# Designed miniproteins, single chains, continued (5), part 4

Each design is a single chain, and the fold is of that chain. pLDDT is the mean over its residues in the fold that is shown.

## One batch from the design tools (miniprotein)

Design m16107
Fold by ESMFold2-Fast:
Structure m16107 (fold): chain A 84 residues (1-84)
Amino acid sequence: STYTVISDITTSPGMGRRAGSSLRHILSQIPGVLSVDIDIIDDTHIRVTITTSNLQAANNAANAINQYRDDHPDLILSVDTTIL
């Protein structure tokens, strides 16, 4: 069974591609992450969809996104993450 992590992220204007590229790199390094998809919704909103092979990797991915927000509060204004 796989787990899907969906994170809806509000960014500073024009920062979606930069934030998305950084998150793809970070998330792809997590053991058990199978895929990372970044969808640019608009100038201030991106969606990150991550497929993982296990729940630990899903939790680690969610934590990594929150850590990225905490490290870059000027780039990332809010994060709303769901694990399915």
Scores: mean pLDDT 92

Design m16108
Fold by ESMFold2-Fast:
Structure m16108 (fold): chain A 94 residues (1-94)
Amino acid sequence: SIDEFFAELEATFRRRLARARSAEDRVEILDQVGAGLYLAFGDKLSPEAVAQLSAIVREAAARILANPDLSDEEALALFREALARMREVVEAAA
């Protein structure tokens, strides 16, 4: 289900953030989540929806890179915000 999929993504963010050593590591986690969404839903998404997902990932990555000293809690909040926006795009396209 969509609920289970996004719950697993959030759990993956929390787990990987504990091992992240840099802003670049955090961006890699975000890029991997975006790729996972494309693999799971890409065949069901319009080109416009795919572009929206890419824009969300790019915006969140830019915010992380602009703030390399974010705490794990602040980074997790940013990831949750991005994940909620990505979920909205996927649900609207379903």
Scores: mean pLDDT 81

Design m16109
Fold by ESMFold2-Fast:
Parts: C-alpha cells; structure tokens; sequence
Structure m16109 (fold): chain A 71 residues (1-71)
C-alpha cells in the first residue's frame, strides 16, 4: 500500500540518520531509537497495525532530531 511504501521510506531515512550519529550519542538514547525502529519495522507488514508502526517511526524521528541537536 502507499502507506506501507511511505513508512518504509521513512524508516530507511531514519536508519541513515541514526547511522550517521549513533557513535556520538549516549548508549541509552541509542538503544531507545534502535528499539523503536526494530518495532516499527516488525509492524510495517501488518496493515492492521500501520497506525502503531507510524507512531513508533514518529517517536524514533523525534529522538533522532533531539540527538542531532545535542551534537
């Protein structure tokens, strides 16, 4: 679906941003982002859980943005 394709693109963009900063952020924040991303990827293929997957991706994006500002 268009929603699944859009979410997959968002998760790929998040993964690239996270990879660029991962070594420079606190371990606890890194683990939080990783957990949210893994959960969002797991839910991506279930159409009934896309709202949950999108919320997890948005939370990961928020944490990545906060981490980037703190560098």
Amino acid sequence: SARQEALRARLAANAARFAAIGDRIPEEVRKQIETLMVRAMALLEDPSRLDEAEALAAEAERLIQQAEKGL
Scores: mean pLDDT 86

Design m16110
Fold by ESMFold2-Fast:
Structure m16110 (fold): chain A 95 residues (1-95)
Amino acid sequence: MIKIEIPEEYPPELKELARLVQEGINYILNSDLPPLEQTKIIMRLLSDLVGIELALRTGNREELDLAIDNLLATAKEYLPEEFVEELEEVLERIR
């Protein structure tokens, strides 16, 4: 199983975001999607999470907004509506 390691020093919002991304990964892995498609979606979710972390560390607002928009687009395409609503609430706190 893919497991995201959450650093203790992360702000509560980043810890919550990492937990939601882990839940999204588990949802995709338990779906009826072909294995290659599951891998592509999981890699996209992880890439977007890393993008948000990097943008926050560098203080780059434009890169942060782009990474948030990319993560939301991926979630809206592949994950349940209730998951997307929780994700949007967490991402608003990070912005």
Scores: mean pLDDT 81

Design m16111
Fold by ESMFold2-Fast:
Structure m16111 (fold): chain A 90 residues (1-90)
Amino acid sequence: MSLEELAQRLIEIIEKAIKESKNEEIKSELQILKDSIETLLKNKALLSDEEFKEQLISALKKVIKILDKDPSMKEYKEEVKELLKEAEKI
């Protein structure tokens, strides 16, 4: 899996979490990170692979922290943790 494919999968997980969460603060924080990751993908050609990887890993860690605040988001948190492990192997 490429870093770009990991970023796209992260966006998909965030979108599902936003739709299922009943917590408006969590939804808002996730939307901000989703927008940031979409901007990162749009600007990929302006970044080195190392810079892209560093920013993606940072985003993955931030999403995990947000999802950790809501026990109902546990399944999505575990999916994002798996994406983080895959990103660190690249």
Scores: mean pLDDT 86

Design m16112
Fold by ESMFold2-Fast:
Structure m16112 (fold): chain A 76 residues (1-76)
Amino acid sequence: MVEEAREKLAELAEELEKAKTVEEAVKLLEEMARVFTEAALELARERGASEEELERLRERHRETLERDKEELREKL
């Protein structure tokens, strides 16, 4: 699972290098964040994280993504 997520992230990163617009880059960033968040949540569950802890982790990842998207759009 985590290995598959890393492979997917590598593919998306390669697509990001080829992105020609801010909109394309933002879409790829959202996809990468989704893959990374799901992998992190699975790993946390495997290590015994509670549902409340998983909810907080998901929220933190969502907040980070929204901030990154806003920064990218503001600078371009």
Scores: mean pLDDT 78

Design m16113
Fold by ESMFold2-Fast:
Structure m16113 (fold): chain A 63 residues (1-63)
Amino acid sequence: DKELQQQKQKLFTQAARLLMEGGGLKAMGEVLNKIDKDMGDKYIKEGEELEKEAQELIAQAEQ
């Protein structure tokens, strides 16, 4: 029981970190897109990939 709760906490903590990183990268990408579209688009895509990874971890933790 304690081990299962610790595993869930680790997954949720990792997911939260990825959501913060992904959101930050997307915001940075939107700003950068005004002066460097290629760099901005790359940051947005990286942010989207991190958010997707976070959603998978959340789904795993909820099982």
Scores: mean pLDDT 85

Design m16114
Fold by ESMFold2-Fast:
Structure m16114 (fold): chain A 89 residues (1-89)
Amino acid sequence: MEEIEKIAEEARKLNPAAQEDVDRMIELVKKMLESTDLEEAERYASEAIEAAGRVADKLIENGQRDKALELQGRMADAIVRLLEEKRAA
């Protein structure tokens, strides 16, 4: 979670227009972690990854392609890791 919030701060600093998608992604990750149903957690994870993609799209539109792809990859990896840890518990 700390890693996700750290990446989110970096994205907001690069393009403030990404704020809404960043907030949505964080909300979805929190819902994934709070879910007691693995199928529901997997749905929230998928939606969070989609939101991370929208953040990257806004950064790309603002001319920040390399950083956008880096942040999207880091975010997706962090979300997948949290989901796998939840499945293993």
Scores: mean pLDDT 82

Design m16115
Fold by ESMFold2-Fast:
Structure m16115 (fold): chain A 87 residues (1-87)
Amino acid sequence: MEVTEVRLLLRGVSEEQAAEILELIRSQPGVLSVKHHREGDTLYIDALFESEEAAEALLAALRAWVAEHAPDVTLQSHVRRVELPEP
């Protein structure tokens, strides 16, 4: 099946900001899985969504959250379609 993958790289993230970001992502409708890894102040996230629309909604919410609550954080995002093996 085809899903939408969102890869995020956030730099300058505190432990508290990382927790809030992960909660925001996990709370989004249409999220299938969220994998993350943290090294120091850098947070790596790999999330799968049911649809491109769900992924876009998450990215809009995340950009708004970063702009308001974490303006010093550098956000890089990559979105692509991924084919998953048959269930």
Scores: mean pLDDT 82

Design m16116
Fold by ESMFold2-Fast:
Structure m16116 (fold): chain A 72 residues (1-72)
Amino acid sequence: MIEELLEKFREKLEKAKSADEIQEVIAELFEELNEKNLGGKEDSEKINKKLTEIVNEWAKEHNRTEISTEMD
């Protein structure tokens, strides 16, 4: 389920200490979403909202701006 993948992503993100690790975690998340055929347009909107929330929460704690994915 998407919620489980996002929670796993959040936990990995909290353990990440560098921009490279963050990018690796994000890539892994999208790879799993593709494998499970999760990522249609409807799911994409939910994922974008949850990812934005998780990334903002993490960035607020670490005051990091260089990990901004170009989320349009």
Scores: mean pLDDT 65

Design m16117
Fold by ESMFold2-Fast:
Structure m16117 (fold): chain A 101 residues (1-101)
Amino acid sequence: MKKVTATVIGFDNGKVFVNVTGVTPEQARDAAEAALKALGVKGTARGFPDGSGMAIGDGKVTPEQLRRAAEAALKAAGAKLVDYRIVETDKGFIATAVGEL
């Protein structure tokens, strides 16, 4: 019953941001990297001692690609999808997937 959250943001200017929380730093890094690979964008991923992983990339992405990336991050973290939401903002989309270990 440990909660894992993956947030993937695609900006209209071609920037992509990934954040994964709720796992070890190594698992969070691997999950953020999996999200970038699912998006097909170039970027870098890092895990942090607080149990978060972040990735920054460059590439234009669709809402469908963001959903697949968030799901890929949860799968890489070993978590099962429990909830998914996507919201449109002024210049991009935010996809949030919540899973459980």
Scores: mean pLDDT 84

Design m16118
Fold by ESMFold2-Fast:
Structure m16118 (fold): chain A 118 residues (1-118)
Amino acid sequence: MKIIEGPVQRARAESPPGGAPALAHVTARAFAPDMPVIKAIAELRARSDGVPVELRVAVTNGKTGKTATAQRRSDAPEAEVRAELEVPEVKNAEFTGHGVVRADGPFELEVRVTVETK
């Protein structure tokens, strides 16, 4: 068994001058060449000034289109949510993580995809 961590992708959101909610989305990826993947995990982390945040993360298998999704609401200064996808042994698949955060104030978010191989 080997764990492959994809690169962390980051974004910031600021509240628009008109008082609309701040919204950002980030896409992260992981790829395991020539190794059969058995699990993929997408993790979304958000940092805010303690204003309530809504987090949604999805992980997708690029060969099958199968997706796992997780959601969380938090009023903590930092919040995390992760989605886990079991994979029926696939080689040369790219796994994509999509993170979306909405808040009534400024925040930063990070998304990472990790894959486990046989």
Scores: mean pLDDT 82

Design m16119
Fold by ESMFold2-Fast:
Structure m16119 (fold): chain A 65 residues (1-65)
Amino acid sequence: AREAIRELLEELLAERARLQPPSAEELAAARAKIDAIADEALAAGLDEAALREMRRREAEVRAAL
């Protein structure tokens, strides 16, 4: 559920941070986006459409790093 979505996004953020360490401000902004994505996916009921939207938003978070 929300925790699993957050863990997935946090792992992707951590992988990116290893390649190019973000600033504290960038990290805070990325985490805020992760929280928003997790909340939206949970509200959508984690169906197929929610998973596809989560993957799209994941790409946006990665691009923001």
Scores: mean pLDDT 68

Design m16120
Fold by ESMFold2-Fast:
Structure m16120 (fold): chain A 92 residues (1-92)
Amino acid sequence: MEDLEKAEELLRIAMDLATGELSIEQAAARLEELTGIKLPPDMSREQLLDVIVRQMRELGATDEEIDLLRRTFEGDFVATRELGQMLDERRA
């Protein structure tokens, strides 16, 4: 499903932003490319997370998956693994 692939890319952006692999500007640019939505150039880290959360919910993410995404953003790699597993289960 295209929605699952988009959700996986949103998770990747959140994780890379959390680890510092992406700057705020780079994460915003990647989100614009992925979603087609033009974002303000001076968004905060928290505002970018809110955009990712909104997009994940539009793709049918549950409150549990959103909690895992927020924890992933805080650097909880156990939550990252669990969220990935839940997304894989949705494919089945």
Scores: mean pLDDT 74

Design m16121
Fold by ESMFold2-Fast:
Structure m16121 (fold): chain A 63 residues (1-63)
Amino acid sequence: SMKQELLKQIDAMADQVAAKYGEAKGQELRDEGTAMIDAGASPSDVASRMTGLILRAIGDALD
């Protein structure tokens, strides 16, 4: 299902973020993405939020 596929994508992205930017950043992405899916957010809204969190993690690493 779309929900199961999105959860797998979030899990994979969270693991990559954790590896590069630390466990806390990866966990934030996993928690936010999972909560949005559970709340019935659209795939595009989930993708937008995840992108924002990744860009924020990159920005934090550059500071």
Scores: mean pLDDT 84

Design m16122
Fold by ESMFold2-Fast:
Structure m16122 (fold): chain A 61 residues (1-61)
Amino acid sequence: DLEEELKKLLREATASDAEPVEEDIKKMIGEYYGLPAEKLTFKATPELQKKIKEVLDKLKK
């Protein structure tokens, strides 16, 4: 279920007024999916970035 939550958050991560995603969050996503962080070029609100990080932290455990 956490994996599905992460997918939903990533789909919501594109908005015209959003901020660039923090580098540490890109690394966490890259580690989880086995992708280079430099290929992860999307934007998200600070609230959405926080939710993504929380879900990734739970998935690591």
Scores: mean pLDDT 70

Design m16123
Fold by ESMFold2-Fast:
Structure m16123 (fold): chain A 55 residues (1-55)
Amino acid sequence: VVQLSQQASRRLDLPLFSVKDFQRFLDLPVDGVAGLETLNALKSLMKKHPSANSN
């Protein structure tokens, strides 16, 4: 099945620990899967300038 839309949702490739911690922090479903809810939340945070170099 050639469904690029589904592939886009799974493009994070994050470690389960980080995903679960992130989900729990934002009160999302803690399943360790970077699903729609997790991806949208991450995108919302990333729209701000992440202080990657600050620390």
Scores: mean pLDDT 61

Design m16124
Fold by ESMFold2-Fast:
Structure m16124 (fold): chain A 92 residues (1-92)
Amino acid sequence: SKEERLKKAREIGLKLGEEKFRVDTYGNEKEREEFERLYPSLIYLPGLIALGISLGNSNPSLEEAQEAFRFGQELVEEGYKKAKAEAEKAKA
């Protein structure tokens, strides 16, 4: 359903943001390089799921890809901020 897709998309995007914080904060050079290589593809995934687009069955339009990127970026920023706040609280 649309509701289930949006929930899954949000969870994936937030986790990607948390993982970005982990790699930026605790990752070694190799982990950072690998994440930077994969990140441009991964950031589209939450938005594509939200839109119900399967890359195996159809390619997104440029407009859909841009919407998916914006959706993913906002969730990654939210997940990153949450992970950072939790890490700062753990240090106190």
Scores: mean pLDDT 82

Design m16125
Fold by ESMFold2-Fast:
Structure m16125 (fold): chain A 97 residues (1-97)
Amino acid sequence: LDERIAELQKKLAEALERKDYMTAEVSTLALYNELVKAGKYDEAIKLLEERIERYIELVGEDHPVVGYLLERLSKAYEKAGKLDLAKKYRELAEKRF
């Protein structure tokens, strides 16, 4: 339901503003799942790319959360049929574990 996506977007924005990165991660993953269910793969990819960039700035590239988000980004690219990008981000995720 579109209201669920809007609710999760608001919760994510609020968590980011107060620097609650754990709530931001949970909200990002919930929003990602709803976008994927809706077939909105390009929006799901953009969401994960934006969150990965912010986490890298805040906690560094080697943080486990970055690895987890890169794995999800790889799966989103795979669902979108972008297999070369899916492979690239899967390999980047494996470097973080």
Scores: mean pLDDT 77

Design m16126
Fold by ESMFold2-Fast:
Structure m16126 (fold): chain A 82 residues (1-82)
Amino acid sequence: NIEEKQEKVDKLSEEIQELMINVKTEEDIEKVKKLVEEGIELQFEIRKEIDNLDDELVEEEKKDFLEALIKQLEELIKEKKK
């Protein structure tokens, strides 16, 4: 159900924001990364269902997006931790 997945994405987004404000340890950083990965996976599932996109195209875009976002998140968290 698209609505349930969207609600889960919204909840993950809120949780990520809260954790980012309070991040202090390496464990917190890893937790944020996991939540971001979960959110992205759900978001791409929603896009595939809504836009009737080809599965192969969606998976390729998802991998590229995840790699770029994880690198950016890693930089942001390191900067914020200091």
Scores: mean pLDDT 72

Design m16127
Fold by ESMFold2-Fast:
Structure m16127 (fold): chain A 64 residues (1-64)
Amino acid sequence: SDEREQKIVDEVVEKSEGKSREEVLRLIQEMARRLQEEGVPLDEISRTVQRTAEVLKERFPDVF
């Protein structure tokens, strides 16, 4: 669970480099939708989204 969460966060962060706030938000939305379609529990999706947002705010403060 935690390892999968971290891999997803890392993937979104890498894909967010050089992107606008709007593009990054769409990336998060696409990630959440993919996880939901894969049957990941809503509480795990929510945690992954929150962790991703925290890392993005720290790494890209000028965008987030």
Scores: mean pLDDT 80

Design m16128
Fold by ESMFold2-Fast:
Structure m16128 (fold): chain A 102 residues (1-102)
Amino acid sequence: AAELAEEVGRELVRLYPKFKKALELTDNPEAKELLLKGIELMTRAVDALNAGDLERAAQLFREAAEYFKKASELSDNPEAQKLFREMAEVAERWAERARAAA
């Protein structure tokens, strides 16, 4: 759990510039709200990993992926759509790793 949380934390730090870029490229306020909610869920998933709650972490990562997918659908900017899809894929990978570790 601790090693997985550390690895995810490092990955989120690397993704932060992409989150900022997606937010800047997105003119749709609903897509911005979904992006911010997805980021919040990713942060809560890391907290769950640090607490040793792998099942909750997996659930939160899956919810984050859904929010990023919805943000991609609402964005009219192709680069923002691509960034949102990348974020969803990352969240889905972490959900599977947390589930497998539980």
Scores: mean pLDDT 83

Design m16129
Fold by ESMFold2-Fast:
Structure m16129 (fold): chain A 58 residues (1-58)
Amino acid sequence: SDEVREMVRAFLETLSEAERRNEAVVRAVVKYIAREINYSVPLEELLRWAREVVEELL
């Protein structure tokens, strides 16, 4: 779980601020990560983590 959280954060950190503010871009990144981890973490939980990270990176 911590590894997946770090993956979400690392990927979002590579995005521009404008991309991080774009919900469609963030959702696309989260869906990509969900597939890579074979849905071992629910999509809704990944989306929650991504939203928290986006707000922290401002």
Scores: mean pLDDT 81

Design m16130
Fold by ESMFold2-Fast:
Structure m16130 (fold): chain A 105 residues (1-105)
Amino acid sequence: DPADRVLEAIAAAYREEDLTPEQLAAVNAVETRAAALLGMAESLLILEERKEYDEAIKLAERVFGKEFKSLEEVKEAIRAELRALLPQLPPEAAALLEEAMARLR
């Protein structure tokens, strides 16, 4: 699972046992956001392969809380949110996230 690989890379880079409570909270917030966005991206790829475009759009509308006109707009929104996380990730996790974003074409 690509999401699991990113989460493992984040956990390994930070080694949570060595973090302050504030640092641990920040890492957990980034992990939670990355996991949610990657899980949605994976679900969208599966639905697109099955040509279930309406279901893919409705999934994104529930997660983002707004209407989308096309699957392309959904993919762009996911890429934008993932791109906003990149500066907050260790290099290994960032590379895996960029690979996941490339799969959304």
Scores: mean pLDDT 74

Design m16131
Fold by ESMFold2-Fast:
Structure m16131 (fold): chain A 65 residues (1-65)
Amino acid sequence: AARTRVLEGFFDASKVTPEQAIQAATDAVRARGERFGVEVEIKSIEVKIDEESNTIHLTVTVEVR
């Protein structure tokens, strides 16, 4: 049966753009799925920028089969 998982990632907003952070997270999720021989589908990515801490917070929702 398919399982839903929520993953969080934190990136330094002074070093990467939100687009670069999304790409890095996407690549990491796909690489992990390939390594473990499971099918992983990215359902959503939420982006929150904390200007006080200069942090890009990504919340990635995935479905694993």
Scores: mean pLDDT 82

Design m16132
Fold by ESMFold2-Fast:
Parts: C-alpha cells; sequence; structure tokens
Structure m16132 (fold): chain A 73 residues (1-73)
C-alpha cells in the first residue's frame, strides 16, 4: 500500500517534470524509467537502481516545491 502510493506519487511527479522541464531533466528521467523497467523484471535489482535515481528525483521535487512556495510568499 505505502509502496503503491509512493509509486503513484513518483509517476505524477515524472508527468509534472515532463510538462515543466523534460528537456532539462531528460537524462535523469530516462535513468528513472530504466530503473522502473528493471524493477518490473527484477524487483531486487530495480529497487537498488530506483533508490539511486529516486533520491535525485526527490531532491528535484523538493527544490521545485520550495521554489513554488517561495513564489507564493
Amino acid sequence: SEEQLAQELANKALERLEEIGEKKDKELFDKFKKALETYKKDPEKGEKEMKEVGRKMSDILHQLGREEYEKLQ
């Protein structure tokens, strides 16, 4: 359940990145997509790959969230 919610959130975050800055973050986006593909075939190996790339994606999301928050203040 928690993992599914995290996956859905990550997927929506990727969709947002596609809208706002896909060009800028394409390499990172591609790496995350490949890790997700690996996860479907080999969950253990894919999880390690997703962990590495996912941390960078999380950092970008956090930065974007802070930038949006700063604009509203």
Scores: mean pLDDT 65

Design m16133
Fold by ESMFold2-Fast:
Structure m16133 (fold): chain A 103 residues (1-103)
Amino acid sequence: MKKEEIKKLLDEVYELAEKNLSPEVVRVFRDIVENLKRLIEGEDEELAMFRTVAAAEELIYLDPSLKEIADLIVETSVAIRNKDYDKAIENLEKIKKLLEELK
């Protein structure tokens, strides 16, 4: 159940990014969502984490105003790895709120 909740939140985060951010930034969010989904399924976990951190750094490079969101993405990847799904859900809800506050 918690894994399905996280996947749904990841899809909602992507939809908000697509609505509120530039196409260049949205491409990076797609990579983030795909790698976080791989982490949830336990597939290529080390590579998925590596790619998530790299994508979060790319977000900051493209738009420094997204630093708080990028930091929360990295924290979410760590929470998922530690099977702390409640913390992952809390962080994704915070990301969703921050994206909704963007124009």
Scores: mean pLDDT 86

Design m16134
Fold by ESMFold2-Fast:
Structure m16134 (fold): chain A 70 residues (1-70)
Amino acid sequence: SKIDELKERVEEILELAKQGAPVEEIKARLDKVLPELSRYVAEHADDPAVREKAEEIVKLLEETAEILLS
């Protein structure tokens, strides 16, 4: 599903951050995935499965931010 593809992309970004990839590369990848994620979640706001997966993705984004701000 589209939400699973978006989660996979965010998981790849988190893995790159854990490996010490350049912040500029992480930002470029986030700039592409975040608008798609926001649009998809907004379009499917009433779907509990999408809401649950979005919460998982937010946790991955929080972990990524923590690494970049450390």
Scores: mean pLDDT 86

Design m16135
Fold by ESMFold2-Fast:
Structure m16135 (fold): chain A 120 residues (1-120)
Amino acid sequence: SAEALQAALEQIPVVVEEYEKILGTKLPEEFREYLEKAVRALAAGDYETALHYLGHANGVLAELARENPENVSEDEILALEAAHLAFAEGRVEEARALLRERERYDILEGLERLLASARA
């Protein structure tokens, strides 16, 4: 558990760098802070708190999309949200795969169902 949490936290900078490449802009530090809080909450089995912080991280991405609509698509934002969930659950390679296939709606629907089930 502690080793898995540490491994996930060490991957956050890599994931942020990949998001910045996709979006074509730098992410504010609060985005990283929200991901760290989400990962810690999931490690503790607190899905409600994890969802809360993932929601805040997505809020940051939504603001960037509003400021840079030519560079950021809604599909990419949703795919990043799905990748955040996979990453926060310690599925780092799955999160990376989702970032590579970010426009696949079937994956987003699957992860939304997983998130809803975890919340219940």
Scores: mean pLDDT 63

Design m16136
Fold by ESMFold2-Fast:
Structure m16136 (fold): chain A 92 residues (1-92)
Amino acid sequence: MDEAIKAIKEAIGPVYREALARIEEAYATLPDEEAELEELKIGVEFSEEAIKRLKELKEKNKDNKELVELAEKLIKEAEEAKKEAEEKIKEM
């Protein structure tokens, strides 16, 4: 359990946190639509990198059920965050 959590935190922790933080900052309703759009785009890019790293980690560790389950949960969260950011960009 601890080994799987440590591996995920080390592989994607900074990228995952940055992706969520940037999307949340964009949703704080900046008065500058251009600045909001740039932050959303950055959030999408960090979310894509997090998803990529999680999928690679899952593929390398497919025999570790705890790591696979945790990676799948984090992939879903990152995909939902990316979709929300992409929908917001589409509305602008």
Scores: mean pLDDT 66

Design m16137
Fold by ESMFold2-Fast:
Structure m16137 (fold): chain A 83 residues (1-83)
Amino acid sequence: SMDDRIKSIENDLARLMQEMDEMNVDPNIRKLAEEQAQEIMELLEQAKKSTDPKERNALVIQAETGLTALRILLWVEKVVKEK
């Protein structure tokens, strides 16, 4: 369901932010990641309030895209530090 997709994104986002805290990420990368996380959360909030299925789907896809970009950002940071 759409609610399950939204919850999955919220859980994945929380996990990525926790991993960032555990990695002692560079303050500049942390700030960028926190700003991207806030944008993802705002998209999910809009999706929860929307009654239009097309709008909800578009907002969720946009949030998933943002989550993927954030995941890549943190993966690059992790590879550089854990290599």
Scores: mean pLDDT 84

Design m16138
Fold by ESMFold2-Fast:
Structure m16138 (fold): chain A 69 residues (1-69)
Amino acid sequence: DEIAEEIVRLLPELSREDAEKIAELFEENGGHVSVEEVKEATGLDEERASRAAEALQKAYVRVVTRKAR
């Protein structure tokens, strides 16, 4: 998963399994994920889930930018 790979590059402290769960949830929800949904899917605390959600947004922009060009 290209989005999951970018999440791990932006946030290396996050496990690949958690990054894949977050990317899958993002795709299932039509391109959006809340911190609450990240917490439910991964079991991360508020602080880690917030960082993961931010990394997801940056990863998505990078992936879309590369594919558009």
Scores: mean pLDDT 78

Design m16139
Fold by ESMFold2-Fast:
Structure m16139 (fold): chain A 83 residues (1-83)
Amino acid sequence: MGKEYEARGDYFASAVHYESSALIYEEMAEWYAHNAELLREQAEKTGDKALGDAAEYFEAQSEQYKKMADERRAKAKELFETS
């Protein structure tokens, strides 16, 4: 490989970083979604408003992290296809 392909190596490394970040954000989204379900169950069982509020917050965070994961995965795919 020539010296002129080092920039392509940087794009590949960047793509790997985006894929790794997507996997982490997917795990975070699943973690928030799972805990939101548990918090909703406890809120329904106890009538605790704070648990209900926390469940809504975790649901919103799960959605946000899922979107971030999807965006990063799409970016990684673009970088792999371009380089």
Scores: mean pLDDT 79

Design m16140
Fold by ESMFold2-Fast:
Structure m16140 (fold): chain A 82 residues (1-82)
Amino acid sequence: AEARRQQLEQQLLRQLAVQITAESIRMISAEIEGEDPSELRAKIQGLRAALDQVQARDYQGALQNPYLTPDQRALLQQLLAL
């Protein structure tokens, strides 16, 4: 049970880290182009909050996050079922 939880958590955390990095690159690009980065900034903050919730094992709270992908939601559902 614990080994499976750790495996699923690491997979989800890795996916969130990749997504945060990609959105951060998009935000910097928007700033360079003189576009409003506010929406991208909000998304990055939301994804970081989800990362913190997963690390705190607040999987139910993390599921309320609107910025998560279907694959990330499926991983959270698996964690809740343990």
Scores: mean pLDDT 87

